# Ledger of designs, part 21: designed miniproteins, single chains, continued (2)

Each design is a single chain, and the fold is of that chain. pLDDT is the mean over its residues in the fold that is shown.

## One batch from the design tools (miniprotein)

Design m4743
Fold by ESMFold2-Fast:
Structure m4743 (fold): chain A 83 residues (1-83)
Amino acid sequence: MKLSKEELELETEGALLVMRATVLAKEAEKLGDEELAKRARELAERAVEAEKIEDLEERERKLEELRRELEELEKELKEIEKK
């Protein structure tokens, strides 16, 4: 199996999104925010599904969408921690 540079970059982005979302879910659970933890877990699952997209342009668009959603969840976590 051989990955192109573009495929390798997208695979790396997908893996990082799954990791970040998983960490976010654990942090939200520690703070008692079950809804935020659930949303973070759902995002991690969606990131895993996005990695299965064979069309590189579609995968890139989906990963970019998920990254923006993750950044919004990370902002919500910071609001909870700082209050």
Scores: mean pLDDT 81

Design m4744
Fold by ESMFold2-Fast:
Structure m4744 (fold): chain A 87 residues (1-87)
Amino acid sequence: AKEYFEKGKEYFKKGDYETALGYYQKALELDPNYAEAYKNLGEAYFKLKKYDKAIEYYEKALELDPNNKEIKENLEKAKKAKEEAEK
């Protein structure tokens, strides 16, 4: 899980969000309770402007880590971006 998660972070930093998604998904195949991987999936979908998917994965991350302020802030940011993307 850790190795795929770190690879996902490397591709995310390079702006290759689609490749980052693939690695985060592989991390979750090995550890389906990996809250940080769900958070990073949300961030990658947010960068791809797929706000519905970003919201979905941030909500999954909060199910696993309900008191995480960063995930709550990212979720609100994604919801706001979705509203602003509507004309």
Scores: mean pLDDT 82

Design m4745
Fold by ESMFold2-Fast:
Structure m4745 (fold): chain A 60 residues (1-60)
Amino acid sequence: GLRLLYEGIAAARAGDIEKARELVEEARKAGLPDSVLRQYAEQARAAGDETAAEILEEAA
């Protein structure tokens, strides 16, 4: 769950967009609620991590 989400955000910040999408989807499949994905997307956007925010919003 959360570990995969954090790894996905880290991959997005490193510019590995394909890996970020895969990790976020695995986090979602592992049972993370859409509300958690949206909350982290908002936090990423507030921190200036636009790429991570877009990937999280797309998965939610």
Scores: mean pLDDT 81

Design m4746
Fold by ESMFold2-Fast:
Formats: sequence, structure tokens, C-alpha cells
Structure m4746 (fold): chain A 58 residues (1-58)
Amino acid sequence: MDEEAAAAVRAAEELRRLAEEYGVPAADLNPGQTGDPSTSPEELAARVVENARRDAEA
């Protein structure tokens, strides 16, 4: 059992909660939504959350 893998899962879950607070649906956090299969799921989730945050502020 890898502690880093557990930390990555927790980070993704936290990003998911933040995305819900910014009004981003869970479906938009899925890797397939970005169109970049080379990017890891956690990086995709972080980008979705950042985009939603910027959209809310912009």
C-alpha cells in the first residue's frame, strides 16, 4: 500500500469537493472531458477546478 497513492486519491477527492462548491459537476472532473489522455486524472481535476474558479471570477 503506497502512502503517495493514498495522498493522491485524497487530493483528487478534495478537488472534487471544491469543484462542487464552484458549481463544477463531477462529470467535468473525468479524464475524458479534457481530451488529453496523456495527462493524469489528478492533474485534469486540478485544471477543471482552476478553470471553474477563473470562470466564476471572470
Scores: mean pLDDT 63

Design m4747
Fold by ESMFold2-Fast:
Structure m4747 (fold): chain A 71 residues (1-71)
Amino acid sequence: MAEELLELLEELEELGVDTSRLRQELEEALARLEELAAEHGLSPEELRRLLEEQLRRLIEFLQRKIEELKA
């Protein structure tokens, strides 16, 4: 999952897209999820499922962006 996301970011960089902002947004999203997990007493397994779901949505978003840039 995360490896697939990194591959998509690399493809965007090859298309001339600056991914530095996307990397910052991902770091902020991860930090926020960790804060929510701590606040709500989520188990590591529950946090893992939330991260997996968010990564899937992000992968879909990036795939659409790549298709738009190639079009």
Scores: mean pLDDT 72

Design m4748
Fold by ESMFold2-Fast:
Formats: sequence, structure tokens, C-alpha cells
Structure m4748 (fold): chain A 73 residues (1-73)
Amino acid sequence: KLEEFIASLPPEVAEEVRKAAEAIKEGDMEKAKEYARKAATLLLQSQGITDPNLIEQAAKSLFELIEALVKED
């Protein structure tokens, strides 16, 4: 479930993921992708990863996961 996923994340990442999910529910896909990218950036930077290619790949994967979890509800 979406809430279980959000609860498993660090608070700052969880907040951005929640905003992405809300944007998806509103149909604002550009905003949703922006929040997913921010969440991925925060998550990877916490692990010392600053590679733009890895951040973009993580952002895309995270967006797809959030979208799937939103549609599951």
C-alpha cells in the first residue's frame, strides 16, 4: 500500500513522495515527476551518490513505483 511505502522512507523523502502521489491523483504529471525527482535526489544524496544519470534513473523508477501504488488504491 502507498502509506506503508511512505512510512518506510526518511521523513524528508516521504514528504516529497506524498506530494508526488497527490499530484498524480490530480492528474498533474509534470508536478508529480518534479516531486519524484526531488525525492530520488534526497535519497541518493544521503548515500553520497551525485551522479546525474543515476539520479535520473532513480527518479524515473520512483515515479513509476508511486504511480503504480496510487493506482492500486
Scores: mean pLDDT 82

Design m4749
Fold by ESMFold2-Fast:
Structure m4749 (fold): chain A 77 residues (1-77)
Amino acid sequence: SEELKELEELVKKAGERLIEALKKGSISKEEAIELAEEFVEKLKETIKEKWSPELAKEAEEILEKLLKELKERIEEL
């Protein structure tokens, strides 16, 4: 599942940038959470439209876990 690995890497890189921006004071916690949620929802929509149902299901589970972890990291800062 190269597609799933690429998706996970994409989300992790985006999350790293949000955490870095938050630590530098470039964005607020509220903005970081909003951006993270919007990014993941947009990805879910694209995946449902373009990927096979089987891969889309696995991708959604990965996205939900990564979003939860990212939101927890943001809230703890």
Scores: mean pLDDT 85

Design m4750
Fold by ESMFold2-Fast:
Structure m4750 (fold): chain A 82 residues (1-82)
Amino acid sequence: SRERAVLFTAAGILRAAAEFEAELARELGLPEEVVELAEEAARLAKRAMELARQGRLDEARRLLDEAARKLTEAGRAIEAHL
């Protein structure tokens, strides 16, 4: 289904972005809490990909939304330290 493909792709992109933010936070020497936020976003996005693949679209969407929120929070913390 198109919705499944869209959610899977979106979750994959968000996972990659979150993994990048975690690495950037470590490289900049930011507090462990910022790294943990980015890493949790990546884990939630990975789980959303699995749920989308299984056709559990509502659950995938909820986890993707939570992952996006954590990604945004980590990104704001990174920007505040630049």
Scores: mean pLDDT 89

Design m4751
Fold by ESMFold2-Fast:
Structure m4751 (fold): chain A 90 residues (1-90)
Amino acid sequence: SMDEELKKKVEELLEKARKSKNPEERIELLEEALELVKELKDEKLKKELLEEILEELKELLEDPNLTKEQILRVIGLILRVIGELFDLES
């Protein structure tokens, strides 16, 4: 199914983000993962992957080398993920 293909792509992006030490690359990979997760039709799978993205974004905020622009981008992504999770609980 399309959801199975999207899940695989999201998991690959998350693995790349976890292995990267470059904050800009990590942000871009997590932004792409979020866009793909939005296309999922399976609400349980969408919730699980959104929670994984949220944890990666929280870890990224602990990076002392983030620029002010990168911090704001990560906070914006966290808020977007929380919004998507909130919509799933409605």
Scores: mean pLDDT 88

Design m4752
Fold by ESMFold2-Fast:
Structure m4752 (fold): chain A 76 residues (1-76)
Amino acid sequence: SAEAERLEMEGAWLYGQGRYEEAVRKFEEAARLYEEEGDLRSAARSYQAAGDALEKLGRHEEAKKYYERAEELLKK
């Protein structure tokens, strides 16, 4: 959807600005919308991006959970 795409773009912009906490929230919102829409590939991409932002924050265990969720979505 346009909303999910906008949230993903906002997350990417925030990530580029070093605003990682805000980027995580936008990527999580985008991932949830994509998943509800059945766009599992885009949802996985957004979860991976949230994980990357969490890695920048040193939140490695939380990042791992998002990477695992993305991988599971790509297996479907």
Scores: mean pLDDT 90

Design m4753
Fold by ESMFold2-Fast:
Structure m4753 (fold): chain A 109 residues (1-109)
Amino acid sequence: SLKEKIDELFEKLRELIERLRQATDPAEIQSLVDEIKTLLDEIAKLAKQLSPEERDEAIRRFLSLVGEAIAALDEVAKRSPDPELQATYQAAAAELGRYAAEKIREVRS
């Protein structure tokens, strides 16, 4: 079902966020952020097809997981010894928040 597919994507998103929390390699971190953005886009496209009630539930779960991903990037930034990488990860966290807000607007449209 559509709901089962969205639930599976949320599970994949949780796995990527956990990998992001443990990641130390800049290339891996960038790859994980790109994969997270791809999953957020896929979830948003599918959520738009849900009933209004199921859509509201999906939006709540989406926002919760986006918050976890942003927190993971902030932790990666804090533990990075390189000030340029810290700035890059902080910028990535802010961009992810803006990207998620755009996806939520698309779902609600």
Scores: mean pLDDT 88

Design m4754
Fold by ESMFold2-Fast:
Structure m4754 (fold): chain A 90 residues (1-90)
Amino acid sequence: DKLERYLKLLDETFKEVEPEIRKRAEAAGLTPEQVDEVLEIARAFGRVEAKILADAGIELTDEQAKELLKRSILNGADIGIEAVRVDREA
């Protein structure tokens, strides 16, 4: 199952980039609860990318897949930081 493979690579990649996401969110002045929200948004972006790669039948090496998943996760983190930062009254 290609999806299971990409989800496994997503979990590995997320663990590698989580410290960087936390650092970026904390540097943006987010609370601990908001940092957790950013991590969930970043993971969701990674899951969407994993599903797209699997559904399209795209065959990547582990290194290629991790690089694309890392970019998706970090893009999701940056979007999450901005979204959570502007919704300060939630």
Scores: mean pLDDT 85

Design m4755
Fold by ESMFold2-Fast:
Structure m4755 (fold): chain A 73 residues (1-73)
Amino acid sequence: SAEEEAERLYAEGLEAYEAGDYETAARLFSKANEIHPSAATYYELGVALAALGRLEEARAAFRQAWDLAAQAS
């Protein structure tokens, strides 16, 4: 399912981040968000982008994470 694919990409992104491969992490989190957007995945995307110094993109990702979390009640 789409949720299973997004979860797999999210897990792979976390592994890439832990290995210090922030470019791969950001790509995997972006793909996960395209398939099934979530606050957690946007937050991790922001963290990876910030590690890369891509601060404006990180800010946008954190904004998306906040907006999605705020919609969840």
Scores: mean pLDDT 89

Design m4756
Fold by ESMFold2-Fast:
Structure m4756 (fold): chain A 55 residues (1-55)
Amino acid sequence: MKLSKEEREKIIEELQKEFGISRKEAEEIIDYILKEHPEATAEEVLELAKLILEG
């Protein structure tokens, strides 16, 4: 994964704030996205996670 620990933590915090999901759920979504899109940037991971949670 090309995400730093700090970038990953910020994405988790944003998803928790916007969607009210647990840390574990946010981690699972991030891991799913990175499995499908291993080159994804932090911004792309956040946008894809939002699409999953909204769709």
Scores: mean pLDDT 81

Design m4757
Fold by ESMFold2-Fast:
Structure m4757 (fold): chain A 57 residues (1-57)
Amino acid sequence: MAEEAQRAADRQRIRELLEEAQRLAKEGTRLSKIDPEKAAKKYAEAMRLVEEASRLA
């Protein structure tokens, strides 16, 4: 079964995507009360990364 090799690769990619998403989400939260337009862009980027990680999980 190729599942083990795929899972190892997916786990590494998920970790990297979630770390980036966390950074973007924190920036979005920080900006949300100051610049909602920029906050929305940060959240959109974070959500895309989370969605990609979710597809691998």
Scores: mean pLDDT 78

Design m4758
Fold by ESMFold2-Fast:
Structure m4758 (fold): chain A 83 residues (1-83)
Amino acid sequence: RPSKEELREEAERMIEAAREEIREAEEALAKGDKEAAIKEAIEAQFLALVARSLAALAGDEELVREAEELRRRAKKILDEAEA
């Protein structure tokens, strides 16, 4: 149904959203706001998972790798916030 170009564009939007949530999670963690850091990290993981799926459907291996990296970064923040 959607074109590979449309899927790639949507994946790129989700990646950008995930990066923003990661930035907010890092800021919250630096301020000692563990609850906010957990919330933003969970949102970042979800956005990265969606981006990875869209990138895979688009056949864009580079975007898949970027999404997987963002998912790993979000998980590290979540692990630190829960410690």
Scores: mean pLDDT 87

Design m4759
Fold by ESMFold2-Fast:
Structure m4759 (fold): chain A 56 residues (1-56)
Amino acid sequence: SSESPEILAESYYLAGRLEFQNGNYEGAANAYKQALELKPDFVEARDDLEKALSKL
């Protein structure tokens, strides 16, 4: 309830990294997209999204 969009974006990004580590590239890509919707300038989420999509 007190989370800023930036903190929520970080949470989605971390969830995406966990999915990527588990080999769930579609799940990772979806989590990174959610992070980018909340924080469009999130360079790390964008870069990791490109990596996840390259695995599909």
Scores: mean pLDDT 84

Design m4760
Fold by ESMFold2-Fast:
Formats: sequence, C-alpha cells, structure tokens
Structure m4760 (fold): chain A 55 residues (1-55)
Amino acid sequence: SMEDLKRILLGEALRDRRENGVSLEEALRLLRQAMEKNGFSEEEIEEALRQLEEA
C-alpha cells in the first residue's frame, strides 16, 4: 500500500541520518524526491518531512 511505502521511505531516510551520516538537508531532499517519484501528495510529503525533522 501507499501507507506501507511511505513508512519504508521515511524509515530509510531516518537510517541515513542515524547510521550513514547523511545531513538533515540531504535526507529531506532525498525523501522529497523519492515521495514525488512515487506519486505522494504535497501534504503527505510535508508531513513526512516534518516527522524526519522532529526525529
């Protein structure tokens, strides 16, 4: 489902920040790009980016 895909993409971005030393700016950019490619709405993207920033 799209909800499952969103969890996977957010989880990957969180791992990139926590384990791979990816900066917040880069992780946010990559998450936005991945979600846009998969057809998520701007509102869903903004919510996921907020969760990444707050984590």
Scores: mean pLDDT 86

Design m4761
Fold by ESMFold2-Fast:
Structure m4761 (fold): chain A 100 residues (1-100)
Amino acid sequence: MITVTVEVDPKEVKAGSSATVTATATNHGDLPARVTVKVIDKETGKLVGSASAEVAPRSTATVTLTIKNLKAGHTYKVTATATERDGSTASDSAELKVVE
């Protein structure tokens, strides 16, 4: 079993600013897992950032991603997905709002 949490700091930013995404995945099992973070611009549907890391058995991994060039009026959906070797998944998501 794997658990994953994701946070965005700050949750609201001005256009042209940056935000930091932190995903923490804890693997409680004996099989390796992978955590992948994806950031999607909800206005365009485009992937604007991604990062991934392996999570060793009975271990915790943290993935940090900085998102830049944020567009005013857009909302960015951040999803962290942890996937085990057998195809089992856990996910968490957060949203980042960009203001003028």
Scores: mean pLDDT 83

Design m4762
Fold by ESMFold2-Fast:
Structure m4762 (fold): chain A 106 residues (1-106)
Amino acid sequence: AVHGATFTNDEIEEAAKLAEVSLGTARKIAQALEEANPQTTLLELAEQVKVSLGTLQKFLLAALKVKAKSEGVEIDESQILELLSDENATINQILAPFLKALYEKE
């Protein structure tokens, strides 16, 4: 489990709407992300939740943007998009820019 990746139901709903994915799909991705080993790759997570890589990428970007806004931190969207473009990127690598921003907030 990745402690900084816990999303509220409201954050999941807003992220689902922003990413244009169903709420059911959004909840499955959010739960899998919370339960995932930090070394799980983006491709492995997509296979686990049975969504396309593109759907997972869209939702993760939206979810991180929503979470960053709710936590009052700024994230580098370009850096996150670059990480999401690598199917072998781990969850830990994808979340690292957000967790760094969250940690540096104090």
Scores: mean pLDDT 78

Design m4763
Fold by ESMFold2-Fast:
Parts: sequence; structure tokens; C-alpha cells
Structure m4763 (fold): chain A 87 residues (1-87)
Amino acid sequence: MSPEEKIEELERKIVQALLQDDREALIAYAEEYVKVIIEEYKPSEEEIKKMREYLERLRNAKTREEMVEALNELGRVANEVKKKYEE
């Protein structure tokens, strides 16, 4: 599986885990997603820091709404990183 395909699969798995209310799977997939983004696109130290901060907010989230907010912000930073290195 290419890194790009793995990222797309992880994004789908994150959505599926959120829909299934599987907090452990959601956090695990989000952690792997950040790892793959860092390895594939080699973002700046500032971009890495922001993704890690949102990942930490996700880990500390106690409500579904807090999890969704953290995921949306994480996805926003990750998409900005991807846009620099893809079409």
C-alpha cells in the first residue's frame, strides 16, 4: 500500500471508529495518521507541533463533540501539509 493510500484508509478508519463510538480505535488510527503524514510529507517543526497538540486534545477529549472538534482541526493541518506535496 502506498503512503497516500494508507493515509486515505486511515481517514476512512477514523470516520468509521467515530461512527461506532470506538474511542480506542479512533485514537490509535489518529496517532498512526499523524505518524504517516510526518513520514510521507516531512512537514515543518511548527506543523508537526500543531498536529501533536490536536492529537493530544483528541486523547484528552471527554465528549464526542470535543473529539470531533479535535479531529477537524487535526485534519485541517494535515490537509494543508498534503496540499504542499500533492496535486
Scores: mean pLDDT 81

Design m4764
Fold by ESMFold2-Fast:
Structure m4764 (fold): chain A 68 residues (1-68)
Amino acid sequence: SLSELSSHQLLGRLSEAIAAGDLEAALRVAETLEAKGDLATARRAYRAVLAAFPESERARERLARLEA
């Protein structure tokens, strides 16, 4: 499962999801980084999701909360 992966491996999965156009997979990776407490990497992941999928309200909301 994603929760067993390192932050580096999760960023690899994020790149794959973005390349595949898979918003749900990309969000799952960013949310997993957040759940693991790697908030700096989670913020970068949500920014990458928003760059690829600018209409994602979920990514925008989560990023706003993490950036305070």
Scores: mean pLDDT 87

Design m4765
Fold by ESMFold2-Fast:
Structure m4765 (fold): chain A 70 residues (1-70)
Amino acid sequence: SSAEEARRALEEAIRALEAGDLETAQRHLVRAYLLSSGEAAEYIAKAGRALGEGDVEKAIEYLRKAIEAL
């Protein structure tokens, strides 16, 4: 399902961020966003904004909330 694919992409994005691999994280974030809607998509957008502000910890927090909202 799209939700399972989104969850996998979000988990991969979190792992990439924890490893400092911003390029890999960005690819997984885009994939997750395209597969998501509603509250999950809003949290992914907030994570993207946090990354733009250099706040990796806050981005990971929002991605975990996105997984909960799926």
Scores: mean pLDDT 87

Design m4766
Fold by ESMFold2-Fast:
Structure m4766 (fold): chain A 78 residues (1-78)
Amino acid sequence: MAMSREEVLRLVGLTLRTIGALLDGDFKEAEKYLEELKKLVEKYPDDADAWEILGQVERLLGKFEEAEEAFKKAEELK
């Protein structure tokens, strides 16, 4: 259930793609990458670092309520 090095690199890649799409003003593309990021994090629900990263990305997209929930999940896993 812990993320492998390969899955961690995928998490980082999806995070960077989501941020890149946001910086390009492509909110549709950013939302697609965010959904893939959510699926990956939910596949490894015991990984506190993954929830923390999801929260940071959601906050960057202005999804403050979703970000708070993700940060709460990360904190509960410590």
Scores: mean pLDDT 81

Design m4767
Fold by ESMFold2-Fast:
Structure m4767 (fold): chain A 60 residues (1-60)
Amino acid sequence: MYKLKVIAKSEEAAREAAKIVREQFPEVEVKVEGKEVILESDSDITIAIGAALVAMGESL
């Protein structure tokens, strides 16, 4: 099981990131707590993390 916490720029960005992850990776459990986006999955979540960062308006 993989569990990761991503800190968003804002609560709005966190909600947008969670929405994108849920739409692109429905197998990943996504929870939002303020500015924190918590991802939990039994599979590799690296791609979901990338999607969340893009949704938060962060550029690599």
Scores: mean pLDDT 73

Design m4768
Fold by ESMFold2-Fast:
Structure m4768 (fold): chain A 61 residues (1-61)
Amino acid sequence: AAEYAANLKAAEQAVRDLQGLADDPSLTPEEKEAARRVATEAQAGADYYKQKLDDILKANA
């Protein structure tokens, strides 16, 4: 259970870092698009861990 919460926090941080890269004015439009795409993948990972944590909490109710 605790490991899913830790993984969620790490995934959310990765999303924030990648979204920051997408907004960096020193990057090319192609680099920003790549960062945006990777951020979307990282967000899917965060959503997965959120769902798993919620499922565990419901199962223990």
Scores: mean pLDDT 77

Design m4769
Fold by ESMFold2-Fast:
Structure m4769 (fold): chain A 62 residues (1-62)
Amino acid sequence: GELYEAKKDYTAKKPEELSVKKGDLLLVEEELEDGNVLAISHRTEKRGLVPKEVLGEKLGEV
């Protein structure tokens, strides 16, 4: 997967979505064609969908 830093807060609006805070480290597993990514939050260890626009800087590959 690819590591990104979240550039803004996001609150989940659906059960499949992930809530994130600005500065959270996100391990992106998959990019979806609908503009979302499937990610794991390092802070919460939860997995879910976030909008791609929440992703800031790519930090590396894992």
Scores: mean pLDDT 82

Design m4771
Fold by ESMFold2-Fast:
Structure m4771 (fold): chain A 93 residues (1-93)
Amino acid sequence: TQQQQVQQNSQQLDSIRDRSISSIDNGRRTMLDDPSIGQTRIQGSYSGVQNISRQVTNQNPQVQQSADDVTRRVSDYSRQQQDQGQSDIQRQG
């Protein structure tokens, strides 16, 4: 049913959000050793969320708000981690 599909899509969005946040945290730690590699990893994680959110929304438009929320949260977290990583580099450099 559509309700079952919405539930499955919501679980997929929650999973990709959690995995992406973990990957972003790893990217931020990498920025202290190599800013370019760390930043690339953070950007890659965010791009992954955007791709999955688009696929899920195309399959079921009813999850658009959930997909937008996950994408926004990951975007905000990605930006915050990049800013904090740059700040940490400036304090240690």
Scores: mean pLDDT 79

Design m4772
Fold by ESMFold2-Fast:
Structure m4772 (fold): chain A 65 residues (1-65)
Amino acid sequence: SKEVEELKKKLEEAKKKIEELEKEIEKAKKLPDKEKSKKEIEAYETLIEILKEKIKELEEKIKKL
C-alpha cells in the first residue's frame, strides 16, 4: 500500500541520517579543538538517539499494517 511505502521511505531516510551523523562523529573526533570535538560528538549522539526512537516507532507502524 502507499501508506506502507511512505513509512518505509521515512525509515530509510532516518537510517541514512544516522549513517551521515556517524560520519560526522568520525570527523569531529579528528578536530584539534578537543572542547569543540566533545560538544559536537555529544550533539550528534543525541540526534542519533532521537532517530533510533523514530526508527522504532516507524518499524512498529509497518508491522501493524
Scores: mean pLDDT 85

Design m4773
Fold by ESMFold2-Fast:
Structure m4773 (fold): chain A 67 residues (1-67)
Amino acid sequence: LSEEAKQKIRESLESLKEKYGLSDEVVEKIFELLEKKDYEKAKEVLVNEGGVPEAVARAAIHDLKKL
């Protein structure tokens, strides 16, 4: 990933952290999965460990996949 893409991923995850109360551990886990392009597992972690609604998680991952 480019530095610009990494920054956008970090900003998106920080926004989700503030809104849904994600732990730093969950944020880092999702970031690593996105760097590996494991989008389905990143979505699962957002929903199951982050408590993010499935529709919101799906939309966020879809937007990040374009980076």
Scores: mean pLDDT 81

Design m4774
Fold by ESMFold2-Fast:
Structure m4774 (fold): chain A 82 residues (1-82)
Amino acid sequence: MEELVARLEALRDEALAALTDPEEREFLARAADLAIESVRRGDLAGAALALAVALVVARKLGMEAAAEALERLLDLVVEAEA
């Protein structure tokens, strides 16, 4: 649990440091924070759902860098659930 949270936080922080668009950065931060909070509560399915929904929205809005980061976050949560 705590190791997964630490990995999600590290990936979030790395992705946020690489993003230059403030709106894309804010979108990624909120989606990642919601997923991390779900993981802290033991709700891995909720975290995966939040990230999957955010990924679809990011792709529709053309937020390609945020979408890539969201895919990597989702992969970590799904691997931990399996």
Scores: mean pLDDT 84

Design m4775
Fold by ESMFold2-Fast:
Structure m4775 (fold): chain A 95 residues (1-95)
Amino acid sequence: AMGGGPGALAAARGAEEAARGALAAGGKKGVVSGAAAAINAAGAAAEGMYLGDEGGAAANAEAAARAAEAGGGEKGREGARAAREGARAAAEAAA
């Protein structure tokens, strides 16, 4: 395939889980954190899958994890772990 490798896909999927976790926490803070995480998830997909930059995908997934932790409560932290696992896979693939 022309898109990024398995690491980039893992980063994008992990970042998506961070966004879902933050949104599931609810309230204004959950919505804001979920939106920020979703923007970073789109960045992970664009960098990794479209541009083939697995390092960029890893950085975006890590940013999504931080966004989800900022206001997503326990579910945001749970999603953030998935995003960090994906970021690690992409970073290892980029090395």
Scores: mean pLDDT 78

Design m4776
Fold by ESMFold2-Fast:
Structure m4776 (fold): chain A 81 residues (1-81)
Amino acid sequence: SALDEIEALLAEAERLAREARELEKQGAPKSEILKVYEEMLRLLEEALRLAEADPSTPESLRQLLRQMVELTRKKIEELKK
């Protein structure tokens, strides 16, 4: 189902978020951290696309995904400085 696909994409995005935080903690190059956040953004955008295509998905989930996409975009812009 679309919900199962969205949950799988969210789990992968969460894993990438943890990877990015560990890279930041270790002082990895910004280019490496940026690459991980850009991949996370792609997964979140796909999850949002699936949620918006299926009217049976909860509106709360669509709002959460929109917020996650926006916050990730902002983080990427800050890293590109």
Scores: mean pLDDT 89

Design m4777
Fold by ESMFold2-Fast:
Structure m4777 (fold): chain A 73 residues (1-73)
Amino acid sequence: SMIDEAIERLERLKKLLEEKLPTLSPEQQKLAEEVIELIEKAIEALRKGDLEKAYEYMRKADEKLRELGDMLR
């Protein structure tokens, strides 16, 4: 299903971020950990069928990912 595909993509993104954590500065690690937490909450919301909360968590994760990207430049 589309929901299962979305969950798989989010789980892959989470894994990539976790693998990068040891290479980041403490400030970057904190932001990356916040993104990971939001991804976990989005996955949980998707599993519960709460699309509104899933969208909210994904939006917040995207915003923080942009901040992390800016810090890595």
Scores: mean pLDDT 86

Design m4778
Fold by ESMFold2-Fast:
Structure m4778 (fold): chain A 58 residues (1-58)
Amino acid sequence: TPLERAVAARNAGDYGAAARYFEEALKSGEVPPEHRDAVRAALEYYRAQAEAAGQDPS
C-alpha cells in the first residue's frame, strides 16, 4: 500500500519517495482521520528533507 511504501522509503532515507507515498496515502483515504494531521506533518517534513538533501520530492 502507499502507506507501507512511505514507511519503507523513510527507513531507507529516501525522503522524496517517502513524501510521494505519504501524499498518495492521504489522497487514497488510507489514513484514518485521527492520523491525517500527523501524516500531513510527516509529508511536509520529508519534502523539506528531500529538498535539503538534493533529492527530487516529485
Scores: mean pLDDT 77

Design m4779
Fold by ESMFold2-Fast:
Structure m4779 (fold): chain A 71 residues (1-71)
Amino acid sequence: SAEGEELLREAERLVREAGRALFAGDYDTAIRLAQEAVRLAEEAARLGLEERAKRVIDRATGVIQAAQLLA
C-alpha cells in the first residue's frame, strides 16, 4: 500500500540518521531514532510489507545494540 511504502521510506530515513548519530557518538539520539524506525517499520509490516520491514528492523536493532554497548 502507498501508506505502508511511505512508512517504510520514513523508517529507512530514520535508520540512516540513527547511523550518523551513532558514528558521531550521540548514542541517546541514535537509540531514539532507531526505536522510532522500528515502530514505523512494524506498522509497515502490518500493512503487508513484512519482508522489507524486517530488513529495516534488523538494521535499526543493530544500531540500538551498538549504541547501548558503546554508551
Scores: mean pLDDT 90

